# Designed miniproteins, single chains, continued (5), part 7

Each design is a single chain, and the fold is of that chain. pLDDT is the mean over its residues in the fold that is shown.

## One batch from the design tools (miniprotein)

Design m16211
Fold by ESMFold2-Fast:
Structure m16211 (fold): chain A 71 residues (1-71)
Amino acid sequence: SLLEEARKLAEEAGLDPNLPAEELKKRLEQQIEELKNLNEVQKRVVEHDTGLSVEEVIEKLEKALELIEKT
C-alpha cells in the first residue's frame, strides 16, 4: 500500500514508522522544514546517523509525504 511504502521511507530517514498517518504527515512536514534550515555541523550529524546526504533524506521524506497525501 502507499501508506506502507511511506512508512518504510520515513523509517529509512530516521522517523518512527508506526505513527498514525495524520501524525506521520505532520512529522514529515516538520522534519523537511527542520532539515532545510540546518547549519553545516548539523548536516554532518544527519549524514553520519543516516548514511545519506541531507538532500537524500529530504527526498525520502518528500516522497513519503506525497504517498501519504495520495492515501
Scores: mean pLDDT 81

Design m16212
Fold by ESMFold2-Fast:
Structure m16212 (fold): chain A 81 residues (1-81)
Amino acid sequence: GMREELELAARILRESIERIKELEKKGDSLSQQELAELIGEKLRAIGEAFLLELLSKRRGVPLSKEAQEALEEAKKLLKMK
C-alpha cells in the first residue's frame, strides 16, 4: 500500500544521504566518477524528499518517525528549506 511505498522512498533517501556524506568527506580526493556519483545521489535525494513531502501532505498518509527523520536530514544536507 501507500505506507509501504513511502517507507521504500524513505529507505532510498537514507541510502542516498549516507552516500552523499561519504563522498563529501573525500573532498579534493574525489575522482571524476565519484563526482558524477555525488551529483546523481544529490538529484536522487532531492526527488525522493520532494516525493515523500508531497505524498504525505496531499494524501494525508502520515510519515513514520524514520521517514520524517530521513526527510529532515535530507533538507539540512541539501540546504532545502
Scores: mean pLDDT 79

Design m16213
Fold by ESMFold2-Fast:
Structure m16213 (fold): chain A 88 residues (1-88)
Amino acid sequence: SQMDQIRNQAIQQIRNGDFVGFIRQVRQLVNTGRQNNDYDQTIGLLQSLRQFSIQQSRQDPGNQRNYQGMASVLDSTIRYMQSQSNQQ
């Protein structure tokens, strides 16, 4: 699906430590999920990205702050999407 493709691109940005590219993909995933009214699916994909960011922080301790930043963005985004799903 389009959202799975965006999620896979976000995974590559996390692997590369590209925070800016990561934010662009997360923003695109949120916008696509909102347009499709697929809030639960979008939340699940965001949670998978959060888990991946945590796993990467363990594999690359020298860049832990970067991965923690990514996980924090995902936490805030997940809370936002959860609030939106109850209003749509």
Scores: mean pLDDT 86

Design m16214
Fold by ESMFold2-Fast:
Structure m16214 (fold): chain A 73 residues (1-73)
Amino acid sequence: PKWVVTVVLEVDGERRTLVLEGEAAEPPSLEPRFTDTSLTFDLLDAAGNVLATKTLEAPAARIRVLSVTIRAE
């Protein structure tokens, strides 16, 4: 099935939405990576293959993750 992962976050009081999609037999996992100036989300299958990547350019101190939803289409 196709999986859709929706990440809702807030950057300096503004709501942002990131959508990552990938095909996998099992539900994928979402892995965050941080730098001083960015937050990156990697969508991984059960074997650890990267299905999708989304990066938000903002200082980590100003980012608040509000929700993560994983759904099969």
Scores: mean pLDDT 82

Design m16215
Fold by ESMFold2-Fast:
Structure m16215 (fold): chain A 61 residues (1-61)
Amino acid sequence: SAEEEEIERRLKAARTVFESLNAPKEVIEQTLEELRKLLEAKDYEGAHRLFLETVAEVREG
């Protein structure tokens, strides 16, 4: 479905960002799994917050 395609596209974009920041593979896979659950639940605020928190943690300032 178009909704599933949008979720996959968003997860691919998030993966690209995390990989560009050299995030550990385990962190990437765990975060993408949680992002998928939030997006499927239509918790867009939760998904956005998790994405930003993960970016901040990987960057550490």
Scores: mean pLDDT 86

Design m16216
Fold by ESMFold2-Fast:
Formats: sequence, C-alpha cells, structure tokens
Structure m16216 (fold): chain A 95 residues (1-95)
Amino acid sequence: MDAQLQEDIDFSVSELYVSSLSSALEPTSPKASQLARELLDLLRTQSTAQRVQWTQRLGDKLRPLIDKLSSGEITPQQFAEGAEKIIAEEIEKLK
C-alpha cells in the first residue's frame, strides 16, 4: 500500500517548494511573494497529479533563474522579477 505514502510526499513537495519560494521572494518583492502564496492556495484545490505537474513546470521554468542567482549572474531583484512573471502565468492557467 505505497500509493498513500506517494500522495503524501507529492503534497508535501508542492507545499515546501512554493512556501519556500514565497519566503525567499518576500524581502525583494512582496508582490511576487503574494503571487506565490496565491499559487499555493490554488494548488491545494487541485488533484495530486495536477499538483505534481504544476510543481514540476514551475521548477523547470525557475531552474535557469535559480542557477543564475546561485552563480551571481543575476541579482535577487532580477530573480524576483522573473519569478513574478512565471508565477502570474501559472496562476492564470489554474483559473
């Protein structure tokens, strides 16, 4: 009976990822942080499969920005601006 454990893991990954993103964005862009929280609330209403899909898509879109931020190629402000755009587009798709 591994199905229930997998569902719990998939739920937790979505919660942790988007919550961490919101917290990281808050000092630089309160607007981007608020959009991340709105996305998290919308994801909570979706099926487990949809949450996994949206979390993977968000991660894929943000990965190049995270890599550039980690290497010092972009500033936290530039990261927040890019993240705001990506999060807003994902929210629109869930409405």
Scores: mean pLDDT 75

Design m16217
Fold by ESMFold2-Fast:
Structure m16217 (fold): chain A 73 residues (1-73)
Amino acid sequence: ASEEDRKRAIALLKALGEKLGMEEKAEIVIKAIESGVFDEEALEAARELDEAAKKLSLEEQKEVREKALELVE
């Protein structure tokens, strides 16, 4: 993964965390990506974010993508 891929992943996680009200869990995963170390807490936070994201409507998914694009600037 490139630095650009990491920036996009971090932006998506920030947008997703804000949309789901799970900003603290998103921050845990972001720190794991930045450090390259995924402990049990980070893996569980990623699992919970993924599970919650799968419940989003197509319209809510579009909102998250648009927010993530703003954050990459």
Scores: mean pLDDT 81

Design m16218
Fold by ESMFold2-Fast:
Structure m16218 (fold): chain A 87 residues (1-87)
Amino acid sequence: SSALEKIRELLLELSKKLSKEIFDKVLDAVLTALTLYRSGRVSLEEARALLEARLQEIIAEIKDEEEKKHVEEFLKRLGEVFDEMIA
């Protein structure tokens, strides 16, 4: 889907801006939420809420201000993609 392509592009861009350790945590959070949604175990709204909560936890653990800002911008961009999926 176009939404999954947008998420993939956002992740690819983010991979250039983060350390591998932080990027792997973000990638795992996204894949976990998408897997739960695609399996029918949670609604899109529940998957979004779980992902946003996990990304906020990751953001809180980041010590580098530049990397923190990149994950915060990624979270904002993900929210825009989710909003387009329900509109």
Scores: mean pLDDT 86

Design m16219
Fold by ESMFold2-Fast:
Structure m16219 (fold): chain A 82 residues (1-82)
Amino acid sequence: SADRLAAVAKELVENGKTGDPDITEGILLIYVGVSRAMVRNGMSPEVLELSRQLREAVLAGDLDKAVAYARQLGALLDQEAS
């Protein structure tokens, strides 16, 4: 859901500031990889674009953008799953 993905984005931003940056980057690469696979299987290219924007926002430590992109991505994933 959009709310759950937003919560994860918040945790990733906070982890990137105080935790292991390799773990944060690895999780973000998984999101991009999953989104790419979903687009390849007929999902909207906006899923891939939002995943890339989410990754950039988390790496930049931009909490507001990370949460916003995560909510948009989660909403699109919920719509495509329906």
Scores: mean pLDDT 70

Design m16220
Fold by ESMFold2-Fast:
Structure m16220 (fold): chain A 64 residues (1-64)
Amino acid sequence: SEADLSLQAWQHLYEAGQALAAGDLATARAHLAKAEELISQLKNPPKDLLEDAATLRARLAEAE
């Protein structure tokens, strides 16, 4: 369902953020990629989910 996909995307964003905070860029990229894949499957993604994903992508890009 849409709700289940959103929940899974949020979980992957959380894990990507934790990995980024720990300096594990490879793990952060993997989780962000999975979150973005799940978001692409949503017909009406929540605005907060899109904004958080974009913010994390930008933070990861700045981290080298």
Scores: mean pLDDT 87

Design m16221
Fold by ESMFold2-Fast:
Structure m16221 (fold): chain A 63 residues (1-63)
Amino acid sequence: GGGAKAAAEAAAKGDARAGARAGSQFGPTLNSSGAGSGAWEGAKTGDPALAAEYARRGGEQAS
């Protein structure tokens, strides 16, 4: 849940570290969540734009 929003907010601020930080909080807990796993995977790259895109795609699949 919360990882996708946190990653998107970090991307809006252009802060890759904030995105990675948000993703790392959810890593072990995200195994069943499309939006969360997308945010976590994007955050691992350290790219805020990619983190937002992965979060968006995960959210779409969960819809």
Scores: mean pLDDT 53

Design m16222
Fold by ESMFold2-Fast:
Structure m16222 (fold): chain A 79 residues (1-79)
Amino acid sequence: SMQEKLDKILEEAIKKRTKPAKMLPLDEVTVEQLVEAAKKYGIEISEEQAREDLERWKKGEFPSYEFQKLLRLLDLDAE
């Protein structure tokens, strides 16, 4: 879909040009909380995937598309 295509372009731009400037409070976030937040925002991510992506993000490595989308949604003001 167009949304997936745009999100992929954004992910590639982040990897290539934009370094993560700051972390969300990931030290206080569990894998279970990330999976529940993903369900709330309509993102399908497994517990195993979320765990690996969280570790990658903490090391300054780029996580999966789903994880990056989740982080963006967590940083956005909800209605």
Scores: mean pLDDT 64

Design m16223
Fold by ESMFold2-Fast:
Structure m16223 (fold): chain A 105 residues (1-105)
Amino acid sequence: NQAKAEALRKQSLELLQQALQYRFEGNKDKAHELSKQASELEKQSNQIRIDIIESKPNPSEDDKLLIKMLREQIDSLDEILDGNGREGAIRYTSASIRMIGELLD
């Protein structure tokens, strides 16, 4: 299951690299298409990670916090996919910064 999440994350990053290349070439439509596909794969990767943590017999408080933050990222990715890309990107960035802050505290 973790290997599937890692594979989906890798595929998402590869699609983002392709999207950047198309954007550089001026093909905005193809860049947008690939970026949306990348977001969908990242959502699937995060959901698998949540499922793995929830399947633990004794989830820690850090595990519960990670689930909360992963769900917050999924909500932000849904906002991006629904066409509210600017608002979704702001929320995604804020959620990611908050997650890092909580994990370092």
Scores: mean pLDDT 78

Design m16224
Fold by ESMFold2-Fast:
Order: structure tokens, then sequence, then C-alpha cells
Structure m16224 (fold): chain A 110 residues (1-110)
């Protein structure tokens, strides 16, 4: 039903706004810790999530897939950040969980 698709889309966007908040906090911690390569990756992820909040469902899904690829490709840098800051790891893990939930909802809309 159209109303169900609107609700799923709204739920996905709210999850992405929350994920954006966690990624921003993780980015601020990475900057404070002086990890420029990981900071650049977190900034790219934040920009993609921001575009996913404001874009159409197909654009959002594509951007979230790029975020997941960036995490996998930069796994060692993210792990190193987590070793320096357990709080940054917690924030990234929470953002990733919300991104995966939003992706599942957006797949139902498309």
Amino acid sequence: RPDELVELNQQARELLKQAKSYLQEALDLAKKLGTPETTAVLQQMLDLVEQAVNGGAGTALANLNQVLQLIEQNKSGIQALGDKSPKAKELIDKALELINQAKQLLQQVI
C-alpha cells in the first residue's frame, strides 16, 4: 500500500539521521586523535549518509552500499581507531547497525 511505503521510507530516513549523528561524533573523535586517513573515510561515509537522508530511495540505497564498501575496504584503519578509542568504535558500530536497518527498509520501498 502507498501509506505503508511512505511509513517505511520515513522510518529509514529517521534511522539514517541517527546514524549520521553517531558518525559525526566518531568523526570528531577521529580528528581529536589525529588519524587523518580514518578521518577522511569517516567524512566520506558521513557525506554519503547525508545524501541518503535527502535523496530518493534508489540513490539512498546506492549510497548506503558505498558506505558499507568503504567500511570493508578501510577495516584496518577503523579497527586501529577503535583500539585508540572504544567510544569511537561503539559509535561506528551503532551507525553501521542503523545503516543496515535503513537499507533493509529501503529495499522494501524499491
Scores: mean pLDDT 86

Design m16225
Fold by ESMFold2-Fast:
Structure m16225 (fold): chain A 77 residues (1-77)
Amino acid sequence: SPLEEELREGKERFIAYAKTLSKEELQKLLEQVQQQIAEARAYLAANPDLPAEVRERLELGLRMLEELAAYLQELLA
């Protein structure tokens, strides 16, 4: 789908950017991504009656953030 293609491109650009960062900058970026994940999870939990389309888009975004966080953790290991 166009959304999946856009998300894949965004992930590739993010990974390329992350590889240019120092360990200190990577740690700060990971903290920012983890904060966004926490906020997205809290929002989904607080809004169980979201329209299915809205929920699906938010869940896709959350999945992307989780994949990015895992990648940043791997770079920091």
Scores: mean pLDDT 85

Design m16226
Fold by ESMFold2-Fast:
Structure m16226 (fold): chain A 63 residues (1-63)
Amino acid sequence: SIEAAQQALSQGTLDPEALRAYSPEATERGLALAGDPEALRAAARASSPVDGAAMMAAWYWAQ
């Protein structure tokens, strides 16, 4: 889930660099939506698990 991905990122158990390399377009979209967490969560939930995780990782890095 997106919530599990956020927890893994904060705990350092998910490699955000690997997600960025695998899903560069999703990462860019996550950065574009970083100022709107509701829209970001909706987009991530509508995406594949890996693309959603990449969007959340990009948002987390932008904080």
Scores: mean pLDDT 72

Design m16227
Fold by ESMFold2-Fast:
Structure m16227 (fold): chain A 70 residues (1-70)
Amino acid sequence: KEELEKRLEELQKIGQELINNPKTSVELKKEIAEKWKKLLEELDTLSDEEAIKKVDEFIKELEEKLEEVS
């Protein structure tokens, strides 16, 4: 559970960096917000291992998007 919490904090941090970046499109900001909401809804039904995997996948996607707008 501590590992999942740490991963969620990292996800929020990188998501915030993308949202605060003026080069990030409004469409991408909306996509990030919607995906974040969907992830939180799914976390209630997932095992800790599955949740961590999903969070890591989302972090990876956000890192790639941040690289694209940099």
Scores: mean pLDDT 79

Design m16228
Fold by ESMFold2-Fast:
Structure m16228 (fold): chain A 79 residues (1-79)
Amino acid sequence: AADARRAAYGAEGQRLADEATPEDKPVILQAARAAMLDVEGEAGRAKRDEIAASLTPEQAAKFREYYDRVRAEADRRLA
């Protein structure tokens, strides 16, 4: 289950990145990585915070939007 969810988050993130502008691609991939790490629990939470701290305020806002979208779309696909 966890492996399938991580794979789904990665695949959705890559799909969104492939459709995005070059400027948004890194933020989308970071958001997907954070979603994948959340599946691991406490370790993922710490890494997600580390990733967010590395972003500009504008990138952080986009990161949150893509993070929520990656999770929602992948979770819908896994249902």
Scores: mean pLDDT 76

Design m16229
Fold by ESMFold2-Fast:
Structure m16229 (fold): chain A 81 residues (1-81)
Amino acid sequence: SMSEEIEKLLEEAKKKLEEARKLLEQGRYRDALFQVWEAGKLVTEAKKLALKYNDEKSLKEAEELAREVQELLDEINKAMG
């Protein structure tokens, strides 16, 4: 179903954000940025599908993950100077 497709995109985004956090802890800033950027793309696609199919639950989760993407981008940028 479309809800299952959206859930898979969101789950993949969560895994990318977890990887980015681990890379940030290791001081691997460029690798962390790449993973956050990939997560952001997955969240954007999930949000587009959630809007198209009126999936309010997935839309809310995508918005929450979009905030996590922005927070982690800000943290990596601060760590880089």
Scores: mean pLDDT 89

Design m16230
Fold by ESMFold2-Fast:
Structure m16230 (fold): chain A 70 residues (1-70)
Amino acid sequence: SVKEEIEKKYKEFTLGFPDLSEEERKLLAAAYVLDPSKMDPALMLYQAGMPLEDALGMAGIDVEEAKKLA
């Protein structure tokens, strides 16, 4: 299910992005499940210092849909 895929990615991102809040990690996991093809550019923008939601939006991810899944 979509929820199980999000929980799996959330656990992965807890190890990869310990500096993110729990809400931000859930959002990142939901965004990955929603549109995995845009994750690389989103993470590059985030690592360059952009706030997570702004980085996801700039990469073309539907942040509002990702928030509904998170």
Scores: mean pLDDT 84

Design m16231
Fold by ESMFold2-Fast:
Structure m16231 (fold): chain A 74 residues (1-74)
Amino acid sequence: SLEEEARERIRELLEEMREIEEKIKQAEADGNYEEAKKLDEEALKREFALLTELRNQGFSLAEIFELVEEEVKE
């Protein structure tokens, strides 16, 4: 379904965000704050792109937020 496809896309983004977060932590540990900032900007761009895709598919912001919460492991 469209919802299952959206959840898979969100899961993919969350995995990408985890990889970027680990790279940010490594850059910060190395004192490379410029690289950390660049990675942060890349993460924001990817998040905004997925938000735009899901909105174009007819999901509301509230629905997108709920789907993200469901995919976050706590």
Scores: mean pLDDT 83

Design m16232
Fold by ESMFold2-Fast:
Structure m16232 (fold): chain A 110 residues (1-110)
Amino acid sequence: VSGEEGIKLGKEGEANAKSPDPEVAIEGAEKALRAASSPDPEAAIEGARAGGVAMSSPDPEAVHNGANAVGAAGSSPDERVREAAIEAARIPAPDPAGQAGGEKTAKGLE
């Protein structure tokens, strides 16, 4: 998967993994695995995050595929991708909106 395409897959995977529909959550986890397996570090980071979200699903297959995505990112030669996989492995998954809001607030204080 190309970098831009991989990033898009990871973001779509995260959105799908939040679905209460098991089929949609499983599809999200599969997209997360494809993104996490990308040689592009930014795509693999998005895939790891989507995998962490899938691991919080009530569906066991989505959790299993999400764990595979986090594992794929954790096996990356890139340190940033491995760090993202470690954070994604936390249960519950970190709040991405809260993290983005905090960083924006910190920049506003500079």
Scores: mean pLDDT 72

Design m16233
Fold by ESMFold2-Fast:
Structure m16233 (fold): chain A 105 residues (1-105)
Amino acid sequence: SMDALEEETLRLLGELARRDPEAALRLLALGLRGLSVEEALELARRVLAGESRLPELSLSAEERERLRVRLEVIVLALEGRDREAAELVYRYLQERGVEVSPLPA
């Protein structure tokens, strides 16, 4: 199913984030810019195998920060650390003046 392909892509993205955070950030940016799930999966596999390199991307400081937070949320969620992932999102939104309800105790 598409869900299984997306899950495998996120798993490989998490593995890439542990081994090469810059490559993981670039792969996530490509996905958000329209790279298909199948293309992202294949590219992640090749990069992890040392068979390919990700293209260089011009990323603004703001875009890099958004991607970094998103990548950390994905990694935390993949590790079953859902509370920490939610807390990271909450902090990110608060720091940018988004009105959010306090997290329950």
Scores: mean pLDDT 76

Design m16234
Fold by ESMFold2-Fast:
Structure m16234 (fold): chain A 96 residues (1-96)
Amino acid sequence: SSALKQAQELIERAERLTEEADRLTRAARASSPADVPALVARTRELSRRGLATVTEAARLGSKSGLPTSLMTRTTGIGIRSIGAEVEAELILRQKA
């Protein structure tokens, strides 16, 4: 398979990881204080995996030139992954 095809598959995987992190962040906001640390830990793990996956996709795509749509998705995943990790930390501090 081409590097571009591999980058596309990684972008799709990173999007799923970031969406799940968003769901866990919402769950953490609605949860009792006792449940928050575990939800935050899972959110951070998914956000880290999403960021690592999209970073790999960006490196592969730099050799073949990513279409604008894929570049936009890659940037969006990066921003959302970092944002989810920051939000998770803020929730943890607010519920302490």
Scores: mean pLDDT 83

Design m16235
Fold by ESMFold2-Fast:
Structure m16235 (fold): chain A 87 residues (1-87)
Amino acid sequence: LEELEKIVEEGRKRLEEAIANKASLEEIQKIFEEIVKKLKEVITDEKILKSLDNAEKLLREITDPEEAYLLAGITIEELRRYIKEKK
């Protein structure tokens, strides 16, 4: 659980820094993919894993950096709720 919380918070910070620095869509996508990869290593809940797979697919269709950031933000908040439910 602590490892999951750390991945989520570090990922959120990286995404916030990328947007603040006007990172490209490709950079935002890469950061999000790295976050999802780390999350899949620690998450065993099939519902959450399916949600992450759907987010990755949707992210590949996004052409606007702001939409990519919004999708990543929604995913992070869903993970935060999941963490609270497990405490």
Scores: mean pLDDT 77

Design m16236
Fold by ESMFold2-Fast:
Structure m16236 (fold): chain A 112 residues (1-112)
Amino acid sequence: AKEALKAIKEAIEELQKAIKLILEDKKEEAKEALKKAEEALKKAEEALKKVTDPEIRAALEEAIEAVRKAIEVLEEALKETDVSKLIGLILRALGDLIRAEAALKRAEALLA
């Protein structure tokens, strides 16, 4: 479970960086941050395969799904030219990250 937790944290950090870069109109740098988030997500999914505790697994699966949704929304944000729609996508991604962090904290509590 520790490897999955670490990978999810890395994905969240890269997604937070991507949001900041998108807001600064640094689209190429934001694209690289999203790529790193996708790589961290793949590591989290592989680490999840070794988790046998059903409660810890469920919390980690919820965090992974929220991270995946945030990546999808931010990929749409990179293509968006309308400022109002872009803001809506950023707010949606922030909501996904809050859900991911909440699920991650539940998994950490179950490991303690």
Scores: mean pLDDT 88

Design m16237
Fold by ESMFold2-Fast:
Structure m16237 (fold): chain A 90 residues (1-90)
Amino acid sequence: DFAEIQEQLLELGRELARLRAAAGVSQRELADRLGISQATLTGLETGTLVPETREQMLNAALMLLAGFGLLDAPPELVNRAVAIIRRLLS
């Protein structure tokens, strides 16, 4: 279900924002490290970037996974991003 995946991506984006802020990392710094624009990261963290296609959802999940890796996120968040990627590739 597209809506379920969109909601999971929104929740993970909020978690990325919380971890980034707790680590003292700016949006610009994390966006630069991810190789994306600050606007894209802001959209991902706030949920204004709404992926509508499988390819867009996969790209969002991959950005979240990379961000979690850079912030040394808990395994639970990493595993949730990986599960979304696996579902989209099935």
Scores: mean pLDDT 88

Design m16238
Fold by ESMFold2-Fast:
Structure m16238 (fold): chain A 78 residues (1-78)
Amino acid sequence: NVSKGKELYKQGLKAYKQGNYEEAYKLFVESGKLYKDSDPRLASKSYGKASEAAEKNGNLETAKKLREKAQELLDKHI
């Protein structure tokens, strides 16, 4: 899962740089899901990037939920 999560995160970054924000947000969400059980900090980072991509795509409600999820993952490990 960690290896696949890293690959999806890289694919998300590529999509984001190309301006394909909808694909970027979906790739970052899948990356975050794969990291969630093994590395909550990487999951939080992935959901944070997904939130940024969702904002760029105009999905403000989705972006807010993804930011909240990213913060919750960090708070569990403080």
Scores: mean pLDDT 83

Design m16239
Fold by ESMFold2-Fast:
Structure m16239 (fold): chain A 89 residues (1-89)
Amino acid sequence: MEAQEKTLEKMREAAESFNKEAQEEADRATQLGLGEEAQKLLQKAKDASDEGVRLVEESYENLVEGMDKLTLAAKYVAELRRLTEEAEA
């Protein structure tokens, strides 16, 4: 869990670094008179970055829920074993 959380933090930091670089490049393009094109690309970059982070976070949440469901299944298997053991006694 801790290693996975650190991986998510690194991905968020990478997204922030990318967004900063994209903003700096867009500012330079604006100075060259390409502001409209730069602004559209900057928005697409930010949208893609935000969607990527959101999907990774959602996948992590689904993984945790999946693990909880498997733990519940293991408890039901243990109850079935108990019933079998009681019936064999």
Scores: mean pLDDT 74

Design m16240
Fold by ESMFold2-Fast:
Structure m16240 (fold): chain A 81 residues (1-81)
Amino acid sequence: MEKIEEAEKLVDEAEKAYRSGNFDKARELLKKAIELLLSTGDPEVVELAREAQKALDEGNITEALIYASAAVEVARRRKAA
């Protein structure tokens, strides 16, 4: 599976887990998505992924979801351009 497509799927699954109250699953899925995004090597994607990791470490799943989603969006635009 393409790294960006896998990261997008993991972020979507994390958001669904968060909405269903499964916070442990949301954190696990976000950690996997962040790892994939960090491995892209794109400086803008990596910066957003680092912000997502920081938010997750602070216990702010909502902010982590926002940054991870932004990183996926940037990565997708890079692939399209």
Scores: mean pLDDT 83

Design m16241
Fold by ESMFold2-Fast:
Structure m16241 (fold): chain A 120 residues (1-120)
Amino acid sequence: MNVGIDVHVEAREIGVEATAAKIYELVKQGNDVYLKIGDKVYLAKKDGDSIEVTNLADPSDKRILKDVKELADFLAELIAASAPTDLAAAAERLRRWAELAPPEGAAALRALADALAARA
């Protein structure tokens, strides 16, 4: 199953470490997880015992994260580097990204966009 998460929103609600643990669990269960962070979307997939995260706009921006701690550190780095989320603008960006994604990924990105719009 494909799952979308806005990292800024989730980290505000439950904290960065709990957000990383949630993403790690979803990926280890075989889900492809779309991570929205500011104006960027990363795809998190299982890679053996590790997690591969790839920037959808730049496939060369790829990282292998070995455990939940490395994932939490990565999310904290991206949160610090990005502007606060405008929820309405974020929803519109996710809908545009959904048009470029495979059908399964598109559904996850649209669901995330609807959730962010409801919070705006």
Scores: mean pLDDT 77

Design m16242
Fold by ESMFold2-Fast:
Structure m16242 (fold): chain A 91 residues (1-91)
Amino acid sequence: MKLTLVDYAAAWSPPSQRTLPGLAEYARRNGAELVVAAPPEDVEAVRALLAEQGVDAPVVAVDLAAAGVTGLPTLELLDEDGNLLARFEGA
């Protein structure tokens, strides 16, 4: 089963950015894919921050409110079909 870790981040939220290197290492060691989800206006800024931190992960545009994200950082673990297995909120 291929697991996906979704890290919700925004350019205005340093706590959501600070966890990125640790999440990338966790995903790598556990055979999971790390995907960073950011508001459309923040995608390029978040990609630049990932490059600065040496994190190799795709950044996708997501409406945080539509995704049910009420706080940052928020981490979701999904199965290969996109089903939510676990959700964590907080830095």
Scores: mean pLDDT 74

Design m16243
Fold by ESMFold2-Fast:
Structure m16243 (fold): chain A 89 residues (1-89)
Amino acid sequence: MDLDKLKKELEEVAKTNPSERADALLYLSRLYGLLSKGDEAAELEDQAIDEARKNKDYKSLDIIATYYYVQGRYDKANELLNESTKIRK
């Protein structure tokens, strides 16, 4: 109960570091997925990717891409890895 409190707590923590914000959103996405709220989980994943792109945070993009590989979403994972590589160059 009280996912909204957990979301607020994670958002407060992420305020200190932009990369932690992307990771916090990904963590919330996993929690919503476990609660069978797939649409909300997908929206949170998209927000995590957007935050990582906005901050040119290749580390968060690598983490999200690895998560997609584990989930079998290979095309999406490869897309994010290519973006991460361009940021690192």
Scores: mean pLDDT 73

Design m16244
Fold by ESMFold2-Fast:
Structure m16244 (fold): chain A 89 residues (1-89)
Amino acid sequence: MSMLDAIRNLSQALDLLKKDPSLKEQAELVQYGLDTLLNLLAGRATEEQVREALEKLREAAEKSTPEISKLLNDAAANTEIVARDIFAR
């Protein structure tokens, strides 16, 4: 599964969250996750930073609508798979 799929899902979730001012805190958690994934692609993220980003994405998913929660959980699952491949080297 590709890192691009995770980035796409996070970008879609973030766009939906930004349309609702009441979900600002959830949008900030998702933005942290997206920034961490972009840093991971650039070779500038640690395994610990990726773990923290995954925890924040799961927290945002629990506090969001079912549609946004699905996008965030799918992105987190894809990120875990890709991170295992990157950090196993």
Scores: mean pLDDT 81

